# Designed miniproteins, single chains, continued (2): the designs that were tried, part 36

Each design is a single chain, and the fold is of that chain. pLDDT is the mean over its residues in the fold that is shown.

## One batch from the design tools (miniprotein)

Design m5225
Fold by ESMFold2-Fast:
Structure m5225 (fold): chain A 109 residues (1-109)
Amino acid sequence: MDSFLEEQRKKLRELLARKEDILEKQIKNVEESFESPLKREIFIGVVQIHAAVAVTVLEKEGRLEEAKKIRELTDKLIEAIENRDLKSAKEYLKQLMELIFEETEKLLE
């Protein structure tokens, strides 16, 4: 169990080193998701996968309330995209990504 957690922490440190690039790419992706139905479906899928990874790590560390917050922000982001509210979608995306990076950093302390 301990060795597994140490390996997960190493992978998360590698992702955090790229957080600015990830955020920039995700902002571009949410904008592009409003241009095409196919791009929208793909972007929603990518968001769900990233959120699922963050939730899985938080749950393994016993941070259930933080995992719940990630799920709630993910749902709000997807709803904004489906409602074609680009302003709200960008706002929720930034909040979701910021929360994921902050909670990931705390797990690596």
Scores: mean pLDDT 81

Design m5226
Fold by ESMFold2-Fast:
Formats: structure tokens, C-alpha cells, sequence
Structure m5226 (fold): chain A 84 residues (1-84)
């Protein structure tokens, strides 16, 4: 979880700076970390859905949408970490 959260923070900063290539790389690493994490299946699927939407927004150059989906993924990860 901590690894996924670090990559999401980096993706947020990259998107804010207009570095969409870096944002996508960090989002892909966050996705790998989430897929490897011991999470309930429904929670994992919800987070992965937000990450896929963030990747699509970043590839489209939509910084606002990319950051919004990153924040939602961070919120879901934080709730999962507190529940464990």
C-alpha cells in the first residue's frame, strides 16, 4: 500500500507539472503495487478502475481529470490501510 501511495503522489505532481509521460509511468507502477497488495477483491477493483481512468486522462493530456482520479484512488487506498 505505501508503495502505491508514493507512486500516486508522484503521478499527481507530474500531472500538475504537465509531465504526462512521468504521470503514466507512476500510475502504472501504482497499478502493479495495488495488484500485488493483499486487498479485498471489490476494493482492489475499485482502485484499479480509478487508476485506469487516471492513465486514460493523463494520456489525453487532461491534468484535472488525471488528478481527480488519483485523489480518489488515494482515498480508497487510505481507507483500505485503516481497515487493515
Amino acid sequence: IAEAMRHLAAAYDAAAAGDFEAAVRHLEKAKEAVEAADLPADVREAILEQLEKAIEAARAGDAEAARAHVLEALALLSEAAEAA
Scores: mean pLDDT 81

Design m5227
Fold by ESMFold2-Fast:
Structure m5227 (fold): chain A 88 residues (1-88)
Amino acid sequence: AFPDSLDLKTLIDKRKTLSADEVAFVKYVQFRLGLIPTGVPDETTLNAVKEFQRKKGLPVDGVVGPATLRALENYDFAEPIAEAVQRV
């Protein structure tokens, strides 16, 4: 089944088996943010989503719902969020 939203923290906490739909959703989010699309929900992916939400003025909850998906569909790699998140 296709989820209407993806709670990345819940998936990270599970740390076991993701459905094919969850893996595909995570890969899509990673791809849009300029991350390597591994399909594994990790803290780098969660932080990239939260930073993207902050930059776009969305609620910073790490949940990829319809508003975050719409913003991601209009975002490209010209301004890579992944590079900003991975700097330490």
Scores: mean pLDDT 69

Design m5228
Fold by ESMFold2-Fast:
Structure m5228 (fold): chain A 82 residues (1-82)
Amino acid sequence: TQQQLINQANNDYNQGQDRLRQGDRLSAISLYGRSASLYYQSGDYLSASDSFDQLSQLLRDMGYDDLSDRFQQLSDQFRRLG
């Protein structure tokens, strides 16, 4: 159901934040990416946008500027849909 997708996306987003606080940036990237995908599948475009924005910022902090720009563009597109 849409509610199950949203619940899983929320869990993944929260775990991503927890991993980032612990310094595990690679796990945070994976969790934010999965969260964004699940929010998109549920039709929650604003939350998908937020997850892509977090992913973009984290990639930029790691020096992956081109990849960061790509996910920032996705975040901007989904923000306009929500």
Scores: mean pLDDT 89

Design m5229
Fold by ESMFold2-Fast:
Structure m5229 (fold): chain A 68 residues (1-68)
Amino acid sequence: SKEEIEKELEKEVSKVDAEMQREVQELADRYRRGELSREEFLRKAFEVSDKMQDKIDELKAEAEKKLS
């Protein structure tokens, strides 16, 4: 059903969001330890965000295809 597809999508998106938060937190910790410059931290954080957004877009496209 549409409801089941939407619920599964929400669950999978939540997993991707949790992964993104974890990776960004790791980068923030490395920045605080002086292992990354501010510029490197921001660049890598945006790279993580873009990568996770690609995963979310793929999940949404797959769900939309099932709903079509």
Scores: mean pLDDT 85

Design m5230
Fold by ESMFold2-Fast:
Structure m5230 (fold): chain A 76 residues (1-76)
Amino acid sequence: APVKRAPTGNYYKGDDIEKLEEWINKLLETARKAGVPDENISEAEELFKKALEAVKEKRYREGTYLLGEGVDVLMS
């Protein structure tokens, strides 16, 4: 099945934070339906919250890193 991941390394052009939040919420819902353990989902959710805060504070490198960490937790 095709898996789609948001590009994080070359995020430019700027989507608004609202679209990023929507993407994160869909990813977390998909992970829950796929049977990812609640512990991993909770860890990823905290990483994504930190990523969103970093982006809001204009710490884009930190935000991108944290997004990647959250995705990796969901894939483990």
Scores: mean pLDDT 74

Design m5231
Fold by ESMFold2-Fast:
Structure m5231 (fold): chain A 100 residues (1-100)
Amino acid sequence: SLEERARELLARADELLAVATDPLVKRVAELAREVAEKALELYKKGHVEEAERALEVAERGLAVAEEWLANPSDEKVPKLIGEVVRLIGTIIDLDQILKK
């Protein structure tokens, strides 16, 4: 279910926040957590499709951050920055829907 996916992503974000020391990894985890929380709010309000797409963005961000922790490389820094930008954009979009 969407609620189970969101709960799993929240748990993964919290795990990353507990172990990560890199500021970009922490920022991705914080933003992905916020996206997952807002996706749950949207789902409860009947915005199922938007919630599903938001969770896909959060899952991608977490996967990139987890891969960085497993195999750190300077070449991966632009990808982490790209995920931060994508997550911020998603939060702005979700906030606009929630204000309607």
Scores: mean pLDDT 87

Design m5232
Fold by ESMFold2-Fast:
Order: structure tokens, then sequence, then C-alpha cells
Structure m5232 (fold): chain A 79 residues (1-79)
């Protein structure tokens, strides 16, 4: 179960802290690119799922998740 693996990741917060900014930025950028490639109907759901997952990491996770959403919106507006 993907959700159970996400909970296990919370126990590794100390490990994430060292690479937190870089890893979360890379993950947000990769996820943003994936979401931008999705059909419009699936894009909204994927954004919500990503936000819900990264909210558990606190403010840093939220910031990167919202930056990802903002980047997707900007790309859609630029097309």
Amino acid sequence: DVKEKAMSSAMKVSELERNQKKRLEEMAKEKGAEIAALPESEREKSIKDFLNEYEKLGDVGKDFAFKMVEDVEKKLASN
C-alpha cells in the first residue's frame, strides 16, 4: 500500500532533512511534469493526491507541493 509506505517515510524525517530541499524540489519538479502531461480530468486529482501526501511533511512539503501546482498552472497559461 502506497499510503503505508508514505507513513514509513515520516520515520525517516532526519534523513530527509539533510537532502530535504533538493529531494523535495526534484520530486515536485518531476511530479509537476507528470501532472502537466496528464489529461485535464486526471490532473486535478493528481495535484490533490500530491498535496495530501506532502502536507504530512509539514511546511517545507507544503511549499514544494504548492510550487509544483503553481508551476503546472503557469505552464498551462503559457500554452
Scores: mean pLDDT 65

Design m5233
Fold by ESMFold2-Fast:
Structure m5233 (fold): chain A 116 residues (1-116)
Amino acid sequence: HMKIKKKEEKVIEDPATGSRFTVTGIEVEGMTDEEIREFVRKALEQSRADAAARGELHLVVVGDYETVKKAIDRLVELLREGATFDEILEAVKDSPAFREVLEEERARQDAAMAAT
């Protein structure tokens, strides 16, 4: 079973636009790759819902200490450089766990579009 070791939130403001972004890092112990994938998928769905309700971008990173630290540092750097949401998603897509979740979301959106 998953054990959450630490949760941290950072709020970053884009100096060019005044847009605010919240990045949440969750350090977990004993998770399998499948459990991480499922957790990231749910966190992304929750993040989109929360962002829509508050008018803010909210990103969640889940993994072991090294994975969370590297992802947060990279996301903070990209946000400070004024990167768009799409650029941020592409940057985290290079991480195995995030790549699989993003590819599944893309496939789901493509299927929904084809069904319309």
Scores: mean pLDDT 57

Design m5234
Fold by ESMFold2-Fast:
Structure m5234 (fold): chain A 61 residues (1-61)
Amino acid sequence: SKQELLQKGAVKYSAAAVNLAGAYFNEMIAKTQQQRDDAEEDRKLAEELEKEAKELYEKAK
């Protein structure tokens, strides 16, 4: 249903925001290249979750 798609989208959007905040924090405290690479992967995960959320919102229209 439209309601279910909106709810799933909201959950994924919230997860994207949390992962982005975590990636930003980890990037700021990173001391090694590996830690910077790990923060970048978390940032990419956040972008993927945001994209999935937007696709669910579009499906709900």
Scores: mean pLDDT 84

Design m5235
Fold by ESMFold2-Fast:
Structure m5235 (fold): chain A 63 residues (1-63)
Amino acid sequence: MAKELADRGLDAIRERVKAGELTLEQARANIDGLVTALEKLGHPEAAEYARKRGDELLAEIEK
């Protein structure tokens, strides 16, 4: 399922933030890039899912 690809991409972004490789602003940009990539691959539902989950991830990291 394309949503699994989105979840894996978001998990990688989370790990990079934990490692200090990405700021919250950079994480947001990477999430936007993931959404765009999923749309270009023909997975608009996965792209929308990635956007929503990405916003949740950013809120979670900030707390």
Scores: mean pLDDT 80

Design m5236
Fold by ESMFold2-Fast:
Structure m5236 (fold): chain A 108 residues (1-108)
Amino acid sequence: MEIKEKAIKEINDAAERLLKRVTDPELRELVERAKKLAIEYINNTDDEEKIKEITQVLIDIFDYLGELVDAGRFDEAKRLLEEVIKALESGDIMGLNAVLLRAVIETL
């Protein structure tokens, strides 16, 4: 499915952009784990809408994590990634959206 190849590429590109900005080893490990889990989810589903949804949410999460890292908010970035990983492990894409929305609101 061409959509899976595009989704995986976009997730890899977003993760690489974030990792270039991150020197903390624990945070780097969490980013790599989130990327791996998202790619596994995409490879195990044929639902194009779910593939699009997880891809966009994860890109938005990685972009927001980059903002937290640039601001020196490493503990918040680690907490957000841990919640993202839990949602991905459970296959809860709605929970993934909720985690991002809550984190953004809490930083306003």
Scores: mean pLDDT 83

Design m5237
Fold by ESMFold2-Fast:
Structure m5237 (fold): chain A 69 residues (1-69)
Amino acid sequence: KRKPSDDEIQKILDDLRERLKPIVSQKQLDLIVEQARKKLEEIESEVEPVPLVLIDPITGEYIVTIVEP
């Protein structure tokens, strides 16, 4: 039930950027990170939330979901 701090969110997003940077374009990366930020700002979690990046099989668009480990 703890909302992640801005510092925790930024750390999670920086880690996500580093992992995706060699795989996706800069424009795609910015879109994924923006989706992750919005979802991280909305959740309340007792543990550090982990962003999971999925591809919609119908549209081919990147979808970000937040999971609790």
Scores: mean pLDDT 71

Design m5238
Fold by ESMFold2-Fast:
Structure m5238 (fold): chain A 94 residues (1-94)
Amino acid sequence: KKEELLKEARDAANAALGTIQEAVDALSPEAQERAKPYLDRLQAAVDAGNYEEALSAARELGRVVAPHATVEQSMKIVAAEILLVAALIYKEEA
């Protein structure tokens, strides 16, 4: 049902945001500062239901923090990108 698909999209996007926040919080203060504009953009996109922009922001965040991130932190960001792709699919199916 349309309402259920839109809920799944929101839940996936919120899970992605939480996962990226956890990864960023584990970074050095310098890397956190570099991530902040993209994290703010990601939050605004998720709040607006704009999952295309959210995915773009998450990808840019991953690129910017890659030199400062552990494999585990990078894998969390990639997992969050997959969740944002799921949010896009759920929204398109709705």
Scores: mean pLDDT 86

Design m5239
Fold by ESMFold2-Fast:
Structure m5239 (fold): chain A 86 residues (1-86)
Amino acid sequence: GALDIPLDPKGLTMSPEAMDLINEWIKKHFPQVPLITDPRELYGTLLLIAKELEMNKEEIEELLNLKTVGEVIEFLEKQLEKKKAE
């Protein structure tokens, strides 16, 4: 399913399907963050989102080691909810 679509932020790789799903989530929650047009932008875009969510170094490293679209979105949703609760 969509949750199992692989990506690799540190390897700068993702499929067009993964890119579309990540961009849909970004457009909804972080309209100020530029949409990804190339897999090589994934690392930088995740760092921009992490900065907006005020994530610490350990949380950023955990995010960057995730390997599926579902894991990335779930992690970011959890961080977004934590930020909204403050």
Scores: mean pLDDT 81

Design m5240
Fold by ESMFold2-Fast:
Structure m5240 (fold): chain A 86 residues (1-86)
Amino acid sequence: DVAQPLTEEEKKELKEKLKEVLEKDVKKAEELGNEELKKQIYYSAVLLLEDLENEILSSDERQELLAKNTESIEELKKKFEELLKK
C-alpha cells in the first residue's frame, strides 16, 4: 500500500482547496514580482490535478515534465482551469 484511491467527493474538495491555495500563492508571487515563482506555482498545480485525475504520472515522468516546462503562465492557467472542470 503506497496510496489509497480518492473518492469523487474527496477529489472535488481537493480541487476546490487547491484552487483557493493557488490563488493566494499566485497573488503572493505577484506582490514579490517573481514571475518564475508564479509560473512554477501554476505548473505544480497542473501536475497535481493531472496526477489526481489520472493517477498515471510516475515520479520520473513528473520530474521530466518539470524540467521541460516551456509553457507560458497563460497556457498553464488555461490547463489548470480546464482540469478543474473535469
Scores: mean pLDDT 66

Design m5241
Fold by ESMFold2-Fast:
Structure m5241 (fold): chain A 75 residues (1-75)
Amino acid sequence: PALSFKDAMTLGFRVLKSQGLTSVTVKVAPSRIDDVKEAAKAAGIDVTVIPDSSLESLSDQDQFHVAVNNAAKQL
């Protein structure tokens, strides 16, 4: 079954933390800010969220890929 956006973000952040990521800045659709903050807290990563309303038109999967790829570049 497909994961929720928040659960997918939590797993993504846990993987990145295992690779040494401790803090990250990510651009996120305003409607998803709380989900990303909760996911980062669950994974034990400090997150700074920058709202980007242009991301609101993307699917959950595409929003996930944008956020995780942005975070992974900071490794």
Scores: mean pLDDT 82

Design m5242
Fold by ESMFold2-Fast:
Structure m5242 (fold): chain A 87 residues (1-87)
Amino acid sequence: EIEKLAEELRAAKSLEEMQELEKRAAELAKEQVAAGADPELVILETLAALVPAAAEAAYRLGLISEEELEEALAYTAKIKERLAALK
């Protein structure tokens, strides 16, 4: 589910579309936590999928600089390191 949202986010055509997809992702994360999933794992997995997708889409749409894109990708790398430490 979340990987599909990440692909839709990469293909987003406007800031409004990005915001709606991010809202849907937050709702899915809340549902997973309510169903008994580990909140930290759910949050980190969601961020690892969505942060790079959102940054790529924002860069494509001219909303962020290349430096901001690189910062988002660096942040994603840190999230992935934390996920690996929890496994």
Scores: mean pLDDT 82

Design m5243
Fold by ESMFold2-Fast:
Structure m5243 (fold): chain A 90 residues (1-90)
Amino acid sequence: SSMAEQEEKLLKEVDNLIKELNELVNEIEKMLYEGKEVPKELLDKLRKLIDELRELAKKLAESKDERMQLYAEELEIIIDRAEKFLQKAE
């Protein structure tokens, strides 16, 4: 029960952060496409979201549920993609 509640909370936190990440990436991509300078504050926010997702990925990877471990692997792919995007946007 308690472990299932912790896993559900982690998944909800992951979903919320992925949504915020996608919205921010789309905003930055639009600015880059329009030839606009990306504010440092948006790049800092993107870094913070990536760092928060990494912490959650570690917690999911520590789960005894193989499905949670697979979600952690999928999340690592999302994180790697976001890191590469951030490096190009800087």
Scores: mean pLDDT 85

Design m5244
Fold by ESMFold2-Fast:
Structure m5244 (fold): chain A 87 residues (1-87)
Amino acid sequence: MKLEEAKKHLEKALAALEEAIAAQEAGDLAAAYAKTAEAYRHTAEALRALAEVEELSEEEKKELLEAAEKAEEYAKQFEAKAKEIAA
């Protein structure tokens, strides 16, 4: 079920965000950005899974897909920042 798939991705996003906060508290900025990127990746997958729910209107599906694309853009930005800091 797509709703259950979305929930699993959101749970992974939350776990990654908790790890990002822990890394930031430890002063590991590269790890914090990498985990933030991972959280956005899982958020994008959750939104894509939710967009496949049959009960949604075409407009609602479009909004979810646009939000997923935005989350992927943020993931790429944070991945790039993590790489720059790690170098």
Scores: mean pLDDT 85

Design m5245
Fold by ESMFold2-Fast:
Structure m5245 (fold): chain A 91 residues (1-91)
Amino acid sequence: PPIQLSKEQRITVLRFRVASAAAEVHLARKVMDRMSPEQLRQWVADLDGTIADLQETAAEAKALGDDKTYQRAQQVIKAAQQLKKELQAKI
């Protein structure tokens, strides 16, 4: 059964998830030129999970009426998708 959270608590969790994903994308861009092909493949796999989690986070933000979190999640999804393409091109 789902845990009962307040709307404010749910929004706080979603904002944290988006910020965490944004930090992951930022870090990957900083180090991508120093990665081995094996490390690049691992980051591509990790980004697939991050994109899926962000899509779920965006849907929940929209359902809660949190347009700011929804828009930020969409921006990070686009950044992660672009990064994934760039990492795949290096393999």
Scores: mean pLDDT 86

Design m5246
Fold by ESMFold2-Fast:
Structure m5246 (fold): chain A 76 residues (1-76)
Amino acid sequence: LLDELLAAEAIPDPVQRQLELARLVARKVREDPSVGDVEVVLPNTPEVRRGLEELAKEFGAVLSVEDGEVRLLFRA
C-alpha cells in the first residue's frame, strides 16, 4: 500500500492522481472492514466522472452525481 500511495502521489496529471488515490481508498475499505464506509467527493468534470464511474463498477460502489460534484461511496 505505501509503495502504491507513493506511486499515485507521483502521477503528474491531477485527474489521474485523484482517481488513483480514490482506487487506493477503495482497496483499503475492501481489505480492512474496520475502516467503515468512505465517501470520495470530486469536481464534476467529464474526466473525473468517467474515472469514478469505472471505479464504481470495479468496486461495486454507490455513485451519485450532483451539480458541481460527483460522489462515490465505498461500503465496508
Scores: mean pLDDT 77

Design m5247
Fold by ESMFold2-Fast:
Parts: structure tokens; C-alpha cells; sequence
Structure m5247 (fold): chain A 87 residues (1-87)
């Protein structure tokens, strides 16, 4: 899980390297919500379930905590919401 997440992050970085910094946030959102969304969402869903099991709480509680943590990043908010749908 951790290694796959790191590789996915590297692929995102590579896809965005040719994009101007002003447009990177929008392009990243398009990429993550489009082409890479299924892989990113699956990794997030798996991590949420793992955290929930370790903490003895429901996955929805973990989702709520993650949304609070990432609320300043719209891309992460969207991915957490999508991951919740897989749970």
C-alpha cells in the first residue's frame, strides 16, 4: 500500500512536470478525478479501512477526520469523498 501510494504520487508528479505551476493544481485535479482517479481512490479506500481497523472505529469516522485534515486541498477532498463511496 505505502509503496504503491508513493509510486502513484511519482506518476502524478511526472504527468504534471510539463504543466505551468499556475495550472498544476487544476491539471492535477483533472488527472486525479479523471485518468488516475480509480487507482488513487482505491489506494485511499484501502488506507482508510486499514486505519479504521487499527483504531477500532467505523471507516466513516476516518473519512470525517481526513476531510478535516485535507479541507484546504480540493483535490484531496474529492479523493477522500470518492474513497468513501468504495467503502
Amino acid sequence: AAAKRAELAARIEEALKDVPEEQRLEKERELLLGELRPEVVEVLAEEILKIAEAGGVEPEKVVDELLEKVKDNPVDVELVEEARELI
Scores: mean pLDDT 74

Design m5248
Fold by ESMFold2-Fast:
Formats: C-alpha cells, structure tokens, sequence
Structure m5248 (fold): chain A 70 residues (1-70)
C-alpha cells in the first residue's frame, strides 16, 4: 500500500538526515540525497509517477521541517 511505502520512505529519509547531520552535510545536500533515495525506493516498489511524486513531496516536506529546527 502507499501508506506502507510512505512509512518505509520516511524511515529511510530520517536515517539519511541523521547520518548527514553527523557528517556535517548541508541542508541542501541532505535533501538531495533523501529525495533521490525516496524516488529510487518508490520506483523499486512499482509506484506510478503520480504516487512517486506524492510520497516524495510528503517525505521531503517532513524532513525539510525537521532540518529547519536544527
């Protein structure tokens, strides 16, 4: 389901953000890395282009807000 893919994508993006912060990566580099990983995950799960865009937008928005609080 899209909900299960969203949860997996969010967990992946959160791990990328945490690792990137520890490595001293910029907000921009973290968001690019997280975006690419989420898109790849959605494509591997066989999501449509529309579903991939929706999940990617939701996950990246959430990670962006978290990074703005750091």
Amino acid sequence: SMEEVYKEALELAERIADEGLKQGLSRRDILIKATNAVVELAEKKGLSVEETHEITSLVVSRISKRLDEV
Scores: mean pLDDT 86

Design m5249
Fold by ESMFold2-Fast:
Structure m5249 (fold): chain A 64 residues (1-64)
Amino acid sequence: SRADRNIALVDEETERLKEQYPEKSELLDELKGRLIDLIRRHPDLSDDGVRNAIRGAEDHALRE
């Protein structure tokens, strides 16, 4: 499903970031959980909407 593909994308992007920034690992896990929860509650969210949410979370985590 779209939701399953988007959840897989969130997981993949988060693991990539945790490898590059292990010191941000806990924050990235928290943001991953929030994004997955959002997708599960709104499984019809557009792919672009999900990608934008991932990018926003990434930008937030890397600035902190």
Scores: mean pLDDT 81

Design m5250
Fold by ESMFold2-Fast:
Order: sequence, then C-alpha cells, then structure tokens
Structure m5250 (fold): chain A 96 residues (1-96)
Amino acid sequence: MTKEDILKELKELSEEALKTVLELSKLSVEGIEIRIEDGEVIVTVTSKDGKTKVLRSRNLAEPPSLLMVAALIAGDEEFAKEVEEWMREEREKLQK
C-alpha cells in the first residue's frame, strides 16, 4: 500500500465522495448500517423522515474511503463528532 495510490484514488473520488457526504449531512441521519455483499460495500442510511438511501461501491471495499469513515461513525460517537466537524470544514472550503 502506497500513500500515492490511496491519494490518487481519493482525489478521483473526492468530489463525488464529498457530494455524497454533504447529501448525508442534509438527511439528518438517524442510523447507518453497513454490509458487504457480492464484493460490494453497501451502506444504508436512514433519515429522521424514515427515508432510506443506499450507497454502493466495489472500490470502497478495499481502499480507505469516506464509506469506511461512515462505518466508523456507526460504531463510535466520538468519531462521529470528529467527522461532523471535518464535514463542516470541507463544506466551507467548497463554498469559498
């Protein structure tokens, strides 16, 4: 595993991943469920309105990604706060 390979993949996916993360923040998330099926990482997000959104990626099953970050949020409240703060900072960067 090289840092360059991870950075390159994250840069290519960063815009789409950031948009996805911003969409998730809009949904006022009540819960996140993560499953691995048929070589895909499947994240099911449930909003307070009872709406569900499903995110799928084969590439996110192997390299570290925002999907894995979402997985950690589901199991760690302290990490959830750190991710919320990071998302807020990235949102401000995109606005500038």
Scores: mean pLDDT 52

Design m5251
Fold by ESMFold2-Fast:
Structure m5251 (fold): chain A 91 residues (1-91)
Amino acid sequence: HMETVKEKIRQAARDALAELERLYKEIQEIYDKNPSEEVKKALERVEQLLAEARRIYAELPKMSYDEAVEALSRIQGLLAEARRILIELKK
């Protein structure tokens, strides 16, 4: 039971991480076309979010079920922040 749920959590975290990497590339493309301090700060912030998400993902196999649920919630929070940053840049 718990092992199956933990594997679903790992898969959801991987999917969130993949989307975060896609958002990072999109912001990098914006920076390459229109370099500005605002876009540079956004790129640096999303790079930090991606690094943190990767660290959390790497530790998932060592976590308890409750810790894994919290870890997934944290990765999803990092993804939501990255989405907000991209939306602000497109205004």
Scores: mean pLDDT 86

Design m5252
Fold by ESMFold2-Fast:
Structure m5252 (fold): chain A 61 residues (1-61)
Amino acid sequence: SMEKERQKAIAFSAGSIWEAAGTGEKIVLLSQGGSEEEAEKAEEEMRERGRELLKEGLERI
Protein backbone atom coordinates (compact mmCIF):
# COMPACT_ATOMS: atom_id res chain seq x y z
CA SER A 1 0.00 0.00 0.00
CA MET A 2 1.03 3.64 -0.40
CA GLU A 3 1.02 4.03 3.38
CA LYS A 4 3.52 1.17 3.81
CA GLU A 5 5.78 2.66 1.11
CA ARG A 6 5.66 6.03 2.89
CA GLN A 7 6.49 4.39 6.24
CA LYS A 8 9.47 2.55 4.68
CA ALA A 9 10.75 5.82 3.17
CA ILE A 10 10.48 7.53 6.57
CA ALA A 11 12.35 4.67 8.30
CA PHE A 12 15.19 4.79 5.72
CA SER A 13 15.39 8.60 6.00
CA ALA A 14 15.62 8.37 9.81
CA GLY A 15 18.45 5.83 9.51
CA SER A 16 20.36 8.10 7.11
CA ILE A 17 19.95 11.07 9.47
CA TRP A 18 21.36 9.07 12.40
CA GLU A 19 24.34 7.97 10.27
CA ALA A 20 25.02 11.62 9.34
CA ALA A 21 24.65 12.61 13.01
CA GLY A 22 27.25 9.98 13.94
CA THR A 23 29.74 11.46 11.47
CA GLY A 24 28.99 14.93 12.83
CA GLU A 25 29.53 13.80 16.42
CA LYS A 26 32.92 12.30 15.47
CA ILE A 27 34.01 15.58 13.82
CA VAL A 28 32.86 17.66 16.81
CA LEU A 29 34.67 15.41 19.32
CA LEU A 30 37.90 15.51 17.28
CA SER A 31 37.66 19.32 16.95
CA GLN A 32 37.38 19.55 20.77
CA GLY A 33 40.58 17.51 21.25
CA GLY A 34 38.95 14.16 21.83
CA SER A 35 40.85 10.97 20.96
CA GLU A 36 40.27 9.18 17.65
CA GLU A 37 39.17 6.08 19.59
CA GLU A 38 36.54 8.03 21.56
CA ALA A 39 35.28 9.74 18.39
CA GLU A 40 35.04 6.43 16.48
CA LYS A 41 33.15 4.83 19.40
CA ALA A 42 30.65 7.72 19.50
CA GLU A 43 30.17 7.48 15.71
CA GLU A 44 29.61 3.70 15.86
CA GLU A 45 27.11 4.03 18.75
CA MET A 46 25.14 6.61 16.76
CA ARG A 47 25.23 4.46 13.60
CA GLU A 48 24.07 1.42 15.59
CA ARG A 49 21.16 3.47 16.95
CA GLY A 50 20.24 4.41 13.38
CA ARG A 51 20.35 0.75 12.32
CA GLU A 52 18.10 -0.24 15.25
CA LEU A 53 15.56 2.48 14.42
CA LEU A 54 15.49 1.41 10.75
CA LYS A 55 14.97 -2.25 11.75
CA GLU A 56 12.17 -1.34 14.19
CA GLY A 57 10.50 0.88 11.59
CA LEU A 58 10.58 -1.84 8.94
CA GLU A 59 9.25 -4.45 11.42
CA ARG A 60 6.18 -2.25 12.05
CA ILE A 61 5.34 -2.08 8.33
Scores: mean pLDDT 78

Design m5253
Fold by ESMFold2-Fast:
Structure m5253 (fold): chain A 74 residues (1-74)
Amino acid sequence: SEAEELRELLIAHLERAVAYLRTLPESPAVRAALALYEATIARLRANPDMSLEELYALVRETEARLRAVAEAAR
């Protein structure tokens, strides 16, 4: 389904982001971003039946949390 395809794409994308973040020097912001991405991947893997609406909502939630992490690191 389109939802399953999007879910797998999101997991692959987030796994690449985690791999990249792990190459950066350790900082509170990097650790917070890693924790957020790893939690999002875990949630996606635990919920294979997520609808497109739920997947889009999760993307928006994750983006908002990343923005908060970035602003806190100023």
Scores: mean pLDDT 86

Design m5254
Fold by ESMFold2-Fast:
Structure m5254 (fold): chain A 97 residues (1-97)
Amino acid sequence: TPYSEEEIKLYKESMEPQRELAEMYKAGASLEELTEEAIKRAKELAGVSEEELREKAEELSKLPDEEQNKILVEWAKKGKKEAAVALAIALLLELKR
């Protein structure tokens, strides 16, 4: 099953340090705007590059949607930095469809 906006919203709401992204979503921000903010946040918190995030999204895009979701949820559970990275990758995957 492909990622839905509702699943992305759940990730934002369950992760307190992503309040800004949740507010943007509630205000009607586009998927593109949410993705840019999530990338910025992942870079700030985890020290990852945008290139690394896009590369990981490309790798995961080759897997079935169910496996993509499982991997990202497991990463998000590991901590605030991992949750920020997982959300950025999830939004990049959704943008790719």
Scores: mean pLDDT 72

Design m5255
Fold by ESMFold2-Fast:
Structure m5255 (fold): chain A 85 residues (1-85)
Amino acid sequence: MEEQDKQAKLVIKRGEEVIERLEELLNDPNATDDQLRQAMGEGQDVLLDLLDKASSSTNEEIRKEISEVMKRLREVMDQVQRRLD
């Protein structure tokens, strides 16, 4: 149980770091399409990991935090996709 919670928290932290990177790239007018696409790939990978941890976690607080990070990540990824279009 403690190890599962630890793994979930690591994925949550990675999700927050990817959100920060995507927001930084969105605020940088010199960010390249390749940089945005690479960060989007990282975001997609983290979303899959967050979904896996949400389905396996019995800790309601962790599941809530995962849900909040996933929502924020999807919103930022949508903004990046609009910039790439």
Scores: mean pLDDT 84

Design m5256
Fold by ESMFold2-Fast:
Structure m5256 (fold): chain A 55 residues (1-55)
Amino acid sequence: MEKIVVDLSGLSQEEALKKAKETLEKNPDADIELVDAAGNVASKEEAKKLIEGIE
């Protein structure tokens, strides 16, 4: 299992959501980190909550 770092900085909220969701769906067993526009690193669990919280 490989580590996947997804940089979401500079993306719109919808683009960031789409990219995060697709990465999680295609790599369910991978170690995934998302970097948001504020430079925060979110784990796979945090990313799922962000997807649920954003339209």
Scores: mean pLDDT 71

Design m5257
Fold by ESMFold2-Fast:
Structure m5257 (fold): chain A 97 residues (1-97)
Amino acid sequence: GKEEALKAIEEGRKLAEEAKKKGYTFAYKTAEIGVESAELYLKAGKYDKAYKIAKEGIDLAKKAIEAEKKGDISSAIGYLLRAIGLLLDVELELEKE
């Protein structure tokens, strides 16, 4: 529901801030894009989809943080590209409504 979507988006925002403070640039951008994608569904009243996308964005951002901690920049970029793909999928779905 809406409350679960809002809480997941808040978790994603906090994760983006933490990644930014630690200098994990790709993880920060991954989390930021995940939040943006979830907010698009939230504004459209698609709360269950907003929740699902927010959680997927959080998972990708956490994986990007672990990759950047290990110096695996290639994997971190891969998670960022996946987040960009999610944003594009959300925008394309909403354009058809």
Scores: mean pLDDT 90

Design m5258
Fold by ESMFold2-Fast:
Structure m5258 (fold): chain A 74 residues (1-74)
Amino acid sequence: SLKEKAEELLREALEERNKKTPGSEEELERALKLIPKLAEEFAKNAEFAREELENVDPSPGSLKLAERIKEIIE
């Protein structure tokens, strides 16, 4: 599902960030607990937002956002 793909991508991104710049264990734990909620929010709107951004005359900012949405959906 889109939610599962978003959760996986967000989790992988957090793990990579933590390897490069370790934070507190409590900060990491709180961030991990937020991933399911963020993934649900992305899953609800991400496909629509991606399609809208790809179909308009894109600014550099909208292209970057569409790229991040695509990574989460795909």
Scores: mean pLDDT 61

Design m5259
Fold by ESMFold2-Fast:
Structure m5259 (fold): chain A 70 residues (1-70)
Amino acid sequence: MKEEYIKKIEEVFKKAMEVSDKETQELFRKNLENFKKAIEKIKDPETIKRYADNVIEYLKSLIEELEKKK
């Protein structure tokens, strides 16, 4: 379902914000809002999945990089 992908994106953004400073958290908040708006405009489930998977993969990569900078 579309809602499932939105939830997964929100969970990954939450994890990214937990390892980020306040300035980066604000950027992630704006990005999350933009991604949710983009998904709302997509009706094709396959396109929604691909879009969500790409965002999740990108954020997981960023989280790993940020965690290594300790």
Scores: mean pLDDT 77

